# Ledger of designs, part 6: designed miniproteins, single chains, continued (4)

Each design is a single chain, and the fold is of that chain. pLDDT is the mean over its residues in the fold that is shown.

## One batch from the design tools (miniprotein)

Design m12174
Fold by ESMFold2-Fast:
Structure m12174 (fold): chain A 85 residues (1-85)
Amino acid sequence: MDEIIELAKSIPKETLLKVIDEAIERYKDDPRFVKQLEYLKKLLEKAKTEGEYISVVIAILRTVFGAKSFDEILEKLKELKEKIS
């Protein structure tokens, strides 16, 4: 339970901004999806509490990578953590 929370907190905001920007470029021909990604970027930039940040991280993983389960979210968090090491 705590592993997802701890990993989500450990991902830098700049890493998530890059993930969203790369997704916007990849899906630039889908204006509805681009608007959804831009909304997530705005939420990420405005997140002030730990809970808000964790919620946005999970939303990004679900939206960008299609993560549907806690195991898939955990796997993507570990991949992002490894990328910043």
Scores: mean pLDDT 81

Design m12175
Fold by ESMFold2-Fast:
Formats: sequence, structure tokens, C-alpha cells
Structure m12175 (fold): chain A 54 residues (1-54)
Amino acid sequence: KTEEETFKDLAVDIFNKEVFPWKSRFLSWGYTSVEQIEAEDPAKLKKDVLTLLR
């Protein structure tokens, strides 16, 4: 499993489980669906996920 796949899986899991406040931050950053998360640039997604986990 690649690092990109790991961060994508984590982002989808956060979005689907509606973990507050992280889902609200994803929505504010333009992540409105699982399909958008999966289509996002892996480097940007990794940076955004790491920012949420601070």
C-alpha cells in the first residue's frame, strides 16, 4: 500500500465517519464528496490531512 493510498483511505474514513471538527474543515476546503477526495492531488490531500491531525 503506497503512502498516497494510505492518506486517501484516511481522508475518506474521516469524511464518512463524520469525525468533528475534521469533516467541517474538509467541506470548507472544497472536499464535498468521496469522489472529490479520490480525484484530488495526492500531495495536496496529504498536506490537508496532516493539517487536520495537528
Scores: mean pLDDT 72

Design m12176
Fold by ESMFold2-Fast:
Structure m12176 (fold): chain A 73 residues (1-73)
Amino acid sequence: MLEEIKKALEDAKFDAELREWIRQGLVERGLAPESEEELDAIVDKRVELARWIADTLLKIGDEFEKELEERRK
C-alpha cells in the first residue's frame, strides 16, 4: 500500500517536471503562443501525449524483448 502511494506521488512530481520541460522547449523553439492560457493548453495536451507514448512504448518494448528472446533460442 505505501509503495503504491509513493509511486503515485513520484509520478505526480515527474508529471509537473515534464510540464516545465515541455513549456521551456516550446518557448525555446518559438512554438509557444503569446497567450499563457493557450500555452498551458498545449502543454497539457503534450504531457498527455507523452504519457500515452511512454505507456505504449513500454508495452511494445516488453513484447518486442520477449519476441527477441524467443527468436534467439
Scores: mean pLDDT 70

Design m12177
Fold by ESMFold2-Fast:
Structure m12177 (fold): chain A 69 residues (1-69)
Amino acid sequence: SASEQIKKIMEELRAKLAQNASNLEERIRLLADAAKELAKLGTPEAEKQRERITQEMEALVAEIKAREG
């Protein structure tokens, strides 16, 4: 089901993020990949999770930019 696919995508994302706690660039890539998978499902629940992931990506990009300035 779509709900089971969402759960699997989010569980895999959380596990990979935990393995890459210190690598901000890799974390952004992992979030982007998960957002693409969620977008393929086309459900309101998947879109809500995709929006949350997009916000987390924007926060990480801002963090990287702040460290460069």
Scores: mean pLDDT 83

Design m12178
Fold by ESMFold2-Fast:
Structure m12178 (fold): chain A 89 residues (1-89)
Amino acid sequence: MEEKLREALRLLEEAERAYVEAVEEAKKTEDPEEAVKLLEEAIEEVRRLVEEAARLLREVGLEELAEEVLRSGEGAIELAREKIKELKE
């Protein structure tokens, strides 16, 4: 239990870091295409990490927390998608 919980928290921390780094790099670039690429890559990484973290949380019986984590992750992904849409318009 403890090892899986620690791994899930580590994956969530990694997802948050990847998202923040991509947003900051996207703000620094003058190229909208580069910004879109950074955000699209971050969406895929965050989704992968959040889904794996949720899977581990379910395995240790923290089903409600797993649902919360997936919902939070989808919220962050949605914000990134809106930003991509703005950059493409």
Scores: mean pLDDT 83

Design m12179
Fold by ESMFold2-Fast:
Structure m12179 (fold): chain A 81 residues (1-81)
Amino acid sequence: SSMQRQLEEQGQQIRDLIQQGRQLLKEGDEAFKKDLVKGAKLYYQGYQKLGEAYKMAGDEAGAEAYYKKGEAFLKEAEEKA
């Protein structure tokens, strides 16, 4: 059915967002050692992708937690720069 296809496509989008988020966090770890602000921006972007994935999965609380975590990293880096 069309509904079944939509659920399968949504599942793939969630997986892609999680993979993108994890990759950005890994890049953030590497960047953070040389450039605190660049690393924090990558962490922010990574947590934004994870938040989007959780929101699509219907976990609004999990999404908000990831969004806040990303924002906190960006704020700390800006205060230290």
Scores: mean pLDDT 86

Design m12180
Fold by ESMFold2-Fast:
Structure m12180 (fold): chain A 87 residues (1-87)
Amino acid sequence: SNKDKIEEMKRYLEEVRRLHEQALTADLATREVILDRMNEIYEKMVELRKEIDKSDKESLREAVRIEIDAGSLITGTTVRLWVEKKA
């Protein structure tokens, strides 16, 4: 059901948040592994969103918001890794 898909996306977002926090104190090599894992989770979230019934506008809107939140955390992790590699 759409509710089950939303709950699964929420669990993935929670995992992305934990990985984001781990990346803050990790070395460069570990951060790259964490970022790869965050991107794998993001791809799974995108597939779940695509499976949401287009007639359920509320569930679709919630799924898009969860996807945006995860994407923001991944972007932040990527930018920090990029900046540190240049230092």
Scores: mean pLDDT 86

Design m12181
Fold by ESMFold2-Fast:
Structure m12181 (fold): chain A 92 residues (1-92)
Amino acid sequence: SERKERSRKEIEELSRKINETYEKFKEAIKNGDLVSSEEARERARERIRRLQEELKLPPYVAAVSLMIGLILAGEDVDEVIAAYQLYLEEKE
């Protein structure tokens, strides 16, 4: 009983964070507010490089995978916007 109650609270908290990040990201896209910190962009470049090297993913797939993974982890929207900016650069 207690184990199920803890898991439920953890799922609810994660779901809330995912929804907050996703809604903020959608709003940023809608408004054209695609601004991220330099630090977030540097972290995103390193994460994409690691995904390419370890999983042998093409740059485009690595960037998309990172963006989705950050949203599902309920990370700060700044991290997601940085990954999205790098995704747009690879699509050019």
Scores: mean pLDDT 81

Design m12182
Fold by ESMFold2-Fast:
Structure m12182 (fold): chain A 65 residues (1-65)
Amino acid sequence: SEREAAEKRLVEAAENNDEKAVIDALLELYKLGHHDEVELALLNLQASENPTIRKAAQKAKELIE
């Protein structure tokens, strides 16, 4: 499904430290209507030890809100 594909892209982007891919995956999930799941993902990613992932989450939140 599109949701599963976007979630897989989010995981892969986080593993590869790909800021843009993390943002793109979060925006795609939001566009698909999974708003509560994106909010939870943003909370979790903002708590990440990885500064690139935290920055990606902050940028995605700004683009959504």
Scores: mean pLDDT 82

Design m12183
Fold by ESMFold2-Fast:
Structure m12183 (fold): chain A 95 residues (1-95)
Amino acid sequence: MSEKEKLREVAGAIAEATLLHIRYFLAKKGNAPKEEILKILDEGIQAVRRAIELVDEALKSTTDEKVKALLQHERDSLRTFLAWLEKEKAEVEKE
């Protein structure tokens, strides 16, 4: 796979994680059942983990220092988001 193709997959995975985050907020605002909220959070956790995996694979083949720095920043942001989703799931499970 070319670097450009890897970067497109990274962008797609980040977009999917963002859409799941929006879906989570809409479900909470709409007072969706706990089971539905937990399912969205599980899908979000899976999507973010997939995005991190794709960023790590892109980092292994990227030689441009500026692109590498941007990917490292995205990885750190995704790891922070993953930690938030896992904490949110634990809190919803207690409700």
Scores: mean pLDDT 85

Design m12184
Fold by ESMFold2-Fast:
Structure m12184 (fold): chain A 87 residues (1-87)
Amino acid sequence: EELYKKAVEHLKKAIDAIRQGNREEAEKHVERAQKFADELEKKGDYEGAASVYEGIAAIYTSLGDFDKANEALKKAEELRKKYEEKK
C-alpha cells in the first residue's frame, strides 16, 4: 500500500523532470520506482508491481529508450500473469 504510493510518487516526479528537460533526474526517479515495484513483487502485490512497471515503460518511451521500455512492459506482463494465477 505505502510502497505503491511511493512508487507512483517517483513516477510523477520522473514525468515532471522530463517536462523540465531533466533526463538525468527522470532516470533517478524511475530507478527508485523500480526498487519499490520489486519490493511490491516480493510481498506478493503483483498487480501493484505490474502497474508501476507499466509506468516505467511509459517514461522510457518518452525518453526514447525503447529497449528499456520493452523490458519494463515484459516484466509488467509477467507480473499480471502471476496476479491472475494467484486469484
Scores: mean pLDDT 85

Design m12185
Fold by ESMFold2-Fast:
Structure m12185 (fold): chain A 86 residues (1-86)
Amino acid sequence: SAAAEAEERRQQEHAQEVLLEMIGEINDLIKDMLSKGLSKSEAYKKFDEIAKKALEKAPPSAKELIEQAIKDARKAVEQVIKEVEK
């Protein structure tokens, strides 16, 4: 139905907004890690705060998408931590 399609589009748009906000915050975190020398514990703490906020804002239909994006972002942050520790 048109109403169901409109609701699906609204949830997709909301999911995109949450995802883009999370990506922006992760990029800022990576920039801070590279420029300010954040400790490993500070980097993980900030990442966990970003991830929690994204999951809380995510529409129910997008939780799996956001959870997968969090897993991918965590791997990226872990790689930056390893690079900075050398």
Scores: mean pLDDT 83

Design m12186
Fold by ESMFold2-Fast:
Structure m12186 (fold): chain A 98 residues (1-98)
Amino acid sequence: MKSVSEIIQQAQDEAVQLALQLIAQGLSAKEAVSRALLHAAELLEKEAERRRKEGAPQKEVDYLEREAERYREAAKDPSKAGEVLPNMPQEVIEAARK
């Protein structure tokens, strides 16, 4: 099983790649970043549920659920995406503020 840190890193990496792909397809930076953050939240929520069913420690499940909620909140204000997606290009974050 991957560590919690590895799953969070995977969610962050997938979110950055998805946002860049959506922008390349013609979506606004704001919409692309919001969708990518929701994708990351859903990935973490599904992983938390899987780990709960497998008997993982509650602190581990709670951490993944709190991280997912943080991403869902950032999706409401994509200008804050840099706080939860440190590898997101600064130019994308600045474009999402408009």
Scores: mean pLDDT 84

Design m12187
Fold by ESMFold2-Fast:
Order: sequence, then C-alpha cells, then structure tokens
Structure m12187 (fold): chain A 93 residues (1-93)
Amino acid sequence: SLVEEAVRALFEKRYDEAIELADKAIENGETEQALFVKAWALIEKGRYDEALKVIDELEKLGATPLANLLRGIIYEKQGKTEEAKKYFAEAAK
C-alpha cells in the first residue's frame, strides 16, 4: 500500500518521497498512519510549522497520544527539554 511505501521511505530517510507517498495515502483514505509519517518526515526536515499543522489534523482524528509524541519530538529537536518532557508525559496517558 501507499502507507507501507511511505513508512519505508521514512525509515530509509527519503523524507521528500515519504511526504509525497503519505499525501497520496491520505487522498486514498489511509489517513491516520499517513499523517503520522508525513509529520515525522517534516520534523526530520526541520519544517516544524508545517509538521504542527499535520499534527493538529492527527489530533482531530482522535490520535491525541501520537500527536503529543510528535510535539515532544519537535521540542526535543529544538533543545527545549522541559517542554518535550511535558508532551511525552501527556502521550503516555
């Protein structure tokens, strides 16, 4: 599936391809996992504002623990350790 290809591209650090494949998967209704892959790829590219918009869409689908995990990763990448810890704690609920 497109989601499986997006996950593989993400794992192989092909971030632009992972985003393209995730967008196609979203268009085909494979929404939650594809949004997660897209957000992660955007984070790895340092595109944090775009990643946060994707994370908000993931939260709207009810995937709040995954949304908080990804928010934590963004703050960790920015060196904001205390903020990252708060989001990781919320993700664990």
Scores: mean pLDDT 87

Design m12188
Fold by ESMFold2-Fast:
Structure m12188 (fold): chain A 101 residues (1-101)
Amino acid sequence: MLTPISQKQLEQGIALVKASGLDITETAKKLAEFAVSQGRTDMPGPVIVTAAVLLTLEVPEKFRLADAIGLLRSLFPQYADKAEEYAKQAVELVEEYKKST
């Protein structure tokens, strides 16, 4: 399972995205389970949420990094200093998940 901190961040992020009109709950759950299966139990919640939005909206590979950066800055302004780092992790998570399914 995810660490308590990552799980809390994930739940908060899912609620925030749902408030904006997009239900990523099931996709985020699958990505969290995938991250845990890869031994990444400390994967930040914002990374999983961002990856779930990219997958749910079927964002093309070419636009994933730019969209991930923008999404992290808008949904998680408290992590703005990590937006590029988390965006790269979110894009990598999407690519790994797609290769595994």
Scores: mean pLDDT 86

Design m12189
Fold by ESMFold2-Fast:
Structure m12189 (fold): chain A 81 residues (1-81)
Amino acid sequence: VSEEELEDEINVGLSRMMLGVLKIAARNASKEDIPEIIEFIDKAIEKVKEYLKKAKDEKSKKELEEIIKELEELRKKLEEE
């Protein structure tokens, strides 16, 4: 495994962890917590987009794009509450 391949794998893993944590937070949020969770989602989207720009592996790029889409969908759902 090259250093670039390892970095892509780590960045996908971190992105999946961020998505998972934010999904749990969103499910358990009170109405007062929603703005803070949206802020964390926005920061997570920004971070995953940075990973996507650096990604070399096509599979990793697709996984990061899917994670961004899920984060954007989660954000939209919270805004509708």
Scores: mean pLDDT 84

Design m12190
Fold by ESMFold2-Fast:
Structure m12190 (fold): chain A 92 residues (1-92)
Amino acid sequence: MTKEELLELIKKAMEGDREAALKIYEIMKNDKELGKKLVELIRENYSQEEIRELQLIISAAVLGLDEEEVERLREAARNGDAELIAEIEAKV
């Protein structure tokens, strides 16, 4: 994948595209070189708050959570609810 394709994938996942979130998870799990490039792009283009929200979106997609539960997790990330965030991340 090109840099532009990875940035588009991240943007789609942030906008609530579940397939994009699952594709990011697949890359992170199965392609170490592409996963490293993806992590660098996320760190370069997104704030720590946005990165945390993205991590929760990916975890929620992997766990099969519905849109209402995903939005609740996004609100928790914005509010800094570290315990809820850690609980969900531990399940992935």
Scores: mean pLDDT 76

Design m12191
Fold by ESMFold2-Fast:
Structure m12191 (fold): chain A 73 residues (1-73)
Amino acid sequence: STVFVGNLPESATEALLTQFFSQLDPGVQVTMLDATNALVTFSSEEAAAKAIEVLNGFEFGDRKLEVKYAEPG
């Protein structure tokens, strides 16, 4: 299951996101779309749902994260 993560601060690197999301799912794969947007692929639907629940609307620095499913639901 793939999740879109938007409105990231420019300080959020692919390595930092991988470390963070691997706590939810060690099989996670992070792909940066640009400096502020990423796709995160989880090995399970449950891990993706947890990421959305925990991080959507989370304040990271001066940014409020947008986290949602990237695939058609």
Scores: mean pLDDT 75

Design m12192
Fold by ESMFold2-Fast:
Formats: structure tokens, sequence, C-alpha cells
Structure m12192 (fold): chain A 96 residues (1-96)
């Protein structure tokens, strides 16, 4: 497995823990994620993020949709592997 794939898999594992094993991220799970990252998300911001990632319009983000989005962000240069590693470390520390 490449470093990129390992870091993506770790991120998705953390998202699964935040989702309490549901396999989907709800609005409340996304709010929790943002708070763990040190952000204070508005309901409007969280709803926009869900809309952007929710390709099937069901109002939740699946772990597969999250994988596709993070892969695209890395491919487009909007996120680096190093940035994602730092994000993973921040989430792990906040959940400890």
Amino acid sequence: MSREEQVIDEYLGLLEEISNGKGVLTKEDMKRLFKLLGLNPSDELVEKVIKDWDKNGDGVITLEEAREMVRRLLEEGLMSVESLEKTNERIKKAMA
C-alpha cells in the first residue's frame, strides 16, 4: 500500500469512529469532526459540506464518498498527504 493510500485509510478509519460505526457521516458527525479540528462550524457550513460530498442526495456522506472526495482533493493539489497526516494526528489527539 502506498503512503497516500495508508494515510487515506487512516483518515477513513477515524471517520468511522466519529460515525460510531454507522458507515455514514451525518450532520452531527460532521459537526463533531469540525470541532475536533478546532473549528466552530455553523449549521450552514456543515450543510454545504454535506451537499458538496453527498453525490446521491441522501443527506449523509458515506465513507466511500469521503474516500472519493479526499482522493480528488489530493489529486487536484488542494490537500497534501502531509496535511492529511497532520489532520489525522489532530483528530487522534482530540479523541484520546
Scores: mean pLDDT 76

Design m12193
Fold by ESMFold2-Fast:
Structure m12193 (fold): chain A 79 residues (1-79)
Amino acid sequence: DEEVERLLAALGSPDLETVQRAASALMRSPSPEARARGARALADSPHRELALLALQEMTSDPDPRVAAVAREVLAALRA
């Protein structure tokens, strides 16, 4: 999906507003695969505080696989 690839690329932006919009859009994606990919991509975000906040919210994702990925990435960033 071109939109998902665009949003994933935007997570690497140095512009905080661009990353906030991309993270929000990925978290609202109906695809659990897209949300899980977003959680993994947040691990490499230059905006650590934003990434931690988004990942914490994703630990409550209705898909247990997405929630598990978010918990794993969040734990790694806090280690």
Scores: mean pLDDT 84

Design m12194
Fold by ESMFold2-Fast:
Structure m12194 (fold): chain A 110 residues (1-110)
Amino acid sequence: MSIVEKAKEKLEKSKSLSAEETYKLLTEVIIEALKWLAEKTGDPFVKKAAEEVEELSKTLSPKEAAEKAIEIFQEVMSKIWDKLSLEEKKEAMEINGYIIEMYDIGVEKE
């Protein structure tokens, strides 16, 4: 299963979950996306960002962890964008769309 397919599956699953469970699943999508970007770019900064989100998921509330994960993901994307192929850029944009949709789903359930 591709990284995009995994993110889409978690988005669909989030529709039947609580707000809290949706935020947890959203954070998992971001961790998986950051690990994928670290593998594609070889950039140690991206690998460290994934590790930071994993720690935040253990210490913050699900919503706070998801919000910080989104901030970290956006920062990573801004720094590595030009390192990605056109195909990888399209995949990253699609995943970003799912991240935003999942956050909206979580907020609407509160």
Scores: mean pLDDT 89

Design m12195
Fold by ESMFold2-Fast:
Structure m12195 (fold): chain A 62 residues (1-62)
Amino acid sequence: APLPGDELVKRVNELNEKLGEKPLSPALQQALRDADPENRATASGPAWVARAVAEVFIKKEE
């Protein structure tokens, strides 16, 4: 099942911290939270693309 937006943001930030990278910007964190698969009407197309990239990043690093 797809991750909830809050869980997705948490996992990306944890991986970024582990890799010595900066945490996600507040705007990008909000876009990932808004890209909820159960509430598609609240997210723009770019937000859905950002979510897909984040999911691939998490899968690659785990």
Scores: mean pLDDT 68

Design m12196
Fold by ESMFold2-Fast:
Structure m12196 (fold): chain A 64 residues (1-64)
Amino acid sequence: MTVLFRVTLTKHDAATGKDTEVVIDQEGKFEGVSKEELESMEKAVRARGLDQGYKDVKVDWTEL
């Protein structure tokens, strides 16, 4: 299975009052990975981004 992960990180710039977005696209080949494992990875990425001080973290994945 080939999966595309899109991570959108929103950072608030306190000096300008503007939000900036960074988009990271990562393709991976996952063989024998369950849907539950993919959902666990999504939760881990989101939690890490919020812990690092990002205002918002959006994780989308699709099977290619």
Scores: mean pLDDT 75

Design m12197
Fold by ESMFold2-Fast:
Structure m12197 (fold): chain A 64 residues (1-64)
Amino acid sequence: MLEELAERLREIILAHRRGEISGEEALKRMSELIEEATGKKVTDPQEIYELASEILAQVEAARG
């Protein structure tokens, strides 16, 4: 479900912001989650961030 994916993506972003994981590790985890949820394999950092942002925005819009 998109809500679960968005929550997991948010946790990765927060972990990186807290200095718990590197930016490289954060990108790897986000890429793996997107592939699991959508079947789309993405490796470009910009594309990973764009897709993560879109998923987060869609879930936020659905919640009001």
Scores: mean pLDDT 78

Design m12198
Fold by ESMFold2-Fast:
Structure m12198 (fold): chain A 99 residues (1-99)
Amino acid sequence: SMQDQIRATLARIEAALAAYPDLRAVFAETGARLLGLFPDLSDEQRAEVLRDLQLALDLVEQGNRLDETKPYLSLLLRFTAVSEVIMALRKAQRSIDRA
């Protein structure tokens, strides 16, 4: 299901942030809030959340690949990924408020 794909993607992002516990904690809280909104989202809104989370995963994984060669860019990509998930939460909240 799409809910299972969202849960799996969130788990992969959290695992990819294992070396950055403060950033991982912010992500875990934001992800839990996103999952809490899932029952109130339309299928189209759920698909948008999944796309945003897939982008965040790509950014974290790119950051992890660059860790040895470009450590500052690596860190910036991880911060950008967490920011993308926070923005996904805000979009989901606004969509529910408009319904």
Scores: mean pLDDT 82

Design m12199
Fold by ESMFold2-Fast:
Structure m12199 (fold): chain A 99 residues (1-99)
Amino acid sequence: MNKLKNVVESEKNPYLKEILENLLNEDLPPEKIELLAELAKKHKNDTQAFFTTLLKGVNDDDAYPIRQALIEKDSETAAKEIAKLLKTKSNEYLKKLLE
């Protein structure tokens, strides 16, 4: 939590910041929170690059609710759907996204 909170506080893109802040309210394992924080740090201020990387290799059914929330600028729904996706992925899968 603390690592993601620090990334949220330093994020200058208001929409990405709002999504990351809403993710702090989701019940994510500490390891996944750390990997998410590193991904957000890698793509700092770039909402498109962050989501392109996050959704790489994700099937259309799982990606669809996230993409729709992003189109509608619904940061709360986007955060909930991202948290749901991250709970289904291994830590190894998420580490590969940082490469």
Scores: mean pLDDT 77

Design m12200
Fold by ESMFold2-Fast:
Structure m12200 (fold): chain A 96 residues (1-96)
Amino acid sequence: SEAEKFYQKLLEALENGEEGPLLDRARAIRAVAYTLQAVGEQLGLYIAKKKGDEEAIKRHEENLKRVLEESKRDPETAALVKKAIEDFEKNIEKFL
């Protein structure tokens, strides 16, 4: 995504400048970005299933699988993404 490309450029700039708290914050922001993407794909999947849109279901399932796979590069990010998906599934009916 464009957001991921922008975030990668930010990380590269920080790696060339300074190590420490700023890079740690950039990694935390990345974890939040992946978490929000996963929740967005889960919401899209929920809506697609309610409408019986088979193509949209497949697209959101494929996107969610990709986000989960990419998040595995960082165990803390993977844990946050997993928790966000579980929390969303348990609470989706309260938000709609």
Scores: mean pLDDT 76

Design m12201
Fold by ESMFold2-Fast:
Structure m12201 (fold): chain A 80 residues (1-80)
Amino acid sequence: GKSVRGYPLTPEKKEVEKAVLEVAKEEGVEIIPGVSLDIYVNEEKKTVDLVVGSGITKEQAEKIAKKVEEKTGYKVVVRY
C-alpha cells in the first residue's frame, strides 16, 4: 500500500522461509517436509501459506503464524 513506500527492504522468500524455521524452533516444532508443516511463500503477494500435517498442534501452528507475521510483515494463513 502507499503507506509503506518508505520501507524499500522487504524480506525475500528465502528470508521469510528462514523466519518460519526459526520461529518453529522457538516453539519446539521440528519442520519435516510433507509430515509436520509445509511452507509456501508468495513474495509478490507478501503472503505465506502454512499447511499443517501431523505432529504439530493447531495452537503451535497459530503461534508460528502470528510470530512470522510480526517478524516479516507478510500475511500468514494456516491451512489444515
Scores: mean pLDDT 72

Design m12202
Fold by ESMFold2-Fast:
Structure m12202 (fold): chain A 76 residues (1-76)
Amino acid sequence: SSEAQKLLAEIQQLAQQAKQAIQDGDLDRANQLLQEMQDKLVEFAKTVSRKEREAALPTIQQLINEILQLLNEYLA
């Protein structure tokens, strides 16, 4: 649906902004953006159909893994 596509695009945008904040060393900003991303993920899970959630899961997992990898690199 158009709503599912819109929410997923918003999640992707927040993930990109969070990755940039981590790369800039702005962990306070990164934490704020990650909290907003978490809120949007919850909204997505409640709003979209199970099939739409299943279709989006690989993309969401990839975004989370990329963020975790950047955080691990920053902390090393």
Scores: mean pLDDT 85

Design m12203
Fold by ESMFold2-Fast:
Structure m12203 (fold): chain A 70 residues (1-70)
Amino acid sequence: DVMEEAKKKIEEARERLRAEFDALTAAAVAEMRRLGLPQSLIDAAREVGRGLMEKKIEAVEAEIVEEALK
């Protein structure tokens, strides 16, 4: 089932991207705190990063669905 396979690929991509984002975010936040950046700026940076990750997941999902419908 092409849609079942597409769903599996979407879930795998989401898990991978979330794990990569979480690791990068943890490192970036630690560095920002080490440099003495204000918490409000750190919070704003995290929110922007989260939005970009969600958009990337949506784009990857669309590509997987498009490929499955060939």
Scores: mean pLDDT 80

Design m12204
Fold by ESMFold2-Fast:
Order: structure tokens, then sequence, then C-alpha cells
Structure m12204 (fold): chain A 95 residues (1-95)
């Protein structure tokens, strides 16, 4: 197992900063329900961009699976809220 920093970056259309913060909080909630040891480092909104940074101690396989789940959950939550996702990136970095 290694310490990983995982960053999810979403570029969104047609949402207020408050709606982006609520989107971010819901993504965090769903991820932490499935991954209780996932630590939220930061949740930031910059214009139309939402940035979520997490840390966890994972295997390389678990880190890859978590990145895939982050993409899926982010798209699901955005769709449920009627928010268009223009770009989505997940970066996985060993610490």
Amino acid sequence: MKDYEITLVLRLAGASPEELLELGREIVRRLQERYPHLQLVSLEVRGDVLVLTFRARLSDEEAKKLAEEMRRIALEVAAERGIEVRALEVTVAPL
C-alpha cells in the first residue's frame, strides 16, 4: 500500500458557485460512504471549475478503481442535478 493524492477536476456549465459547492459535497458524501478511509483535503470552486483533492492509503489497483469510481459518481451527481459536465479529469499521484 502507498499514500496517494487523488484530484478530481470538473469543468461545469450553467451552475452557480453555491450549486457547485453542493455538487462537490454530494460527491464527497457518496465517495466516503463507499471508502470510509478516504480523507478530503480540499473542496474548491474557481469560476466554473470544481476541484476535489483526497488522500488515502491504497494499493495501485485500489487507487485505479477509486479514480474510475470518482469519474462515475461525479457524472451521476452532475446528471441528477441537471448540470452539464464540459470536462472531467482525475489525477492519481503517489506521495
Scores: mean pLDDT 86

Design m12205
Fold by ESMFold2-Fast:
Formats: structure tokens, C-alpha cells, sequence
Structure m12205 (fold): chain A 82 residues (1-82)
């Protein structure tokens, strides 16, 4: 994927994470991250997901503990895809 596609995918996932976090539904954010990595089954897809999670932490939308849960979900989904 191009760098532009990675940025666009990161923004898409960030929007989903932000929406879930504002609703107080961390599980929905975890599910969104897993689904994203499964759908974009590539190294670039994983990079986009990690960028989205980092941005959500920087913006104060999720805690670092919640971010670790999302990162683990991304890692597990990446292993499923290989």
C-alpha cells in the first residue's frame, strides 16, 4: 500500500476508535482494530492500525491500558493473517 493509503486507513480506524471511546465502549474499539487488520491483511494494515491507536492515546480518547488491549488485538489479528 502507498503511504497515502496507510494514512487514510489510519484515519478511518481512528474515527471508529474515537466513536467507540466517546460511547464508553472499549470492546467496540478493540473489535474495530481487529476487523481492520483482518480486512487489510498486510504489514501496512498493521502499521495503519498502530498509528490510529497512538493518535487516540495522544488525543486522550483512550487510556494507555485500553491502548495495550487494542495493540494486543492488532497483534493477534496479524498472526491470524500471517
Amino acid sequence: MSEEEVKERAEELYSRIASAAKAGNVEAAVDAAREHVRRVASEAGVEAALRAIEKAVKEGLISEEDAERLRKAVEEAAEEVR
Scores: mean pLDDT 79

Design m12206
Fold by ESMFold2-Fast:
Structure m12206 (fold): chain A 76 residues (1-76)
Amino acid sequence: DAEAIRRDLAAFQERWKALVAKHPDPELAAALARASVEVAQMLLAGEPLEAIEARNRALLEELAPRVEALRARLAA
């Protein structure tokens, strides 16, 4: 369901924008922006929804270490 994928992506973007706004992290902000652009380009190119969903999940997994690093930095 394309609508479900878009909703999930939008929710993720809003959560991370809120986090970054409180504690500016230009690397995390840039990574999020790149992920958003990549998924948008796949949608515009007419990629299969399965491919878009798989790539979105992979990008979320790639961003997890940066989130962990930010949490560690804020806690120390």
Scores: mean pLDDT 71

Design m12207
Fold by ESMFold2-Fast:
Formats: sequence, C-alpha cells, structure tokens
Structure m12207 (fold): chain A 92 residues (1-92)
Amino acid sequence: SEKKKLAREFTESIFHSEPTEEQWEEAAKIIPEFAEELARAIREDERLAGTVLAERLIGYLRELAERASELSDEEIKEALKAIADAIRKALS
C-alpha cells in the first residue's frame, strides 16, 4: 500500500539520511504504520538489535501509536524526531 511505501521510505531516511519536513508531517498522520515499520527496522539493525536503547525506542513507538488519537500532530512530530535523533546518534 502507499502508506507502507511511505513508512519504508521514511524509515530509510532516518537510518541513511535526513527526513524532509513534509515526511515528518506525513508520518504524524499515519503513525501506526510508521511506528510498526520503524520498530521492525530497529529490531533488524545489527548495531541496535538486542540493545537497551532498541527496547526503549520500540517501547516509545508502541506508546506513541497507542496514544496517537490523544496527541497533536506537533507532539507526534516532536516525539518521532527525538526517536530519530536517538537512532542517528547510536549509529554515529
């Protein structure tokens, strides 16, 4: 589906480059798909898999997906950016 394609492209940009502002805005609107794809990528990454950081980030993504209806798009964007920054810092 288009949402799964966007979730994959966004996840790839977090690990290999920098997401655009438009990608952040789109991610906030389809957070369940993005959270699932990003959590899968974290579990499959050889540098992150099995780490305490990976477990924490996956937990935050689960919470974010569960609470998405209670949060503004801006709050979701900020949470996603914080998770992305933690991933990029760990991979540096």
Scores: mean pLDDT 81

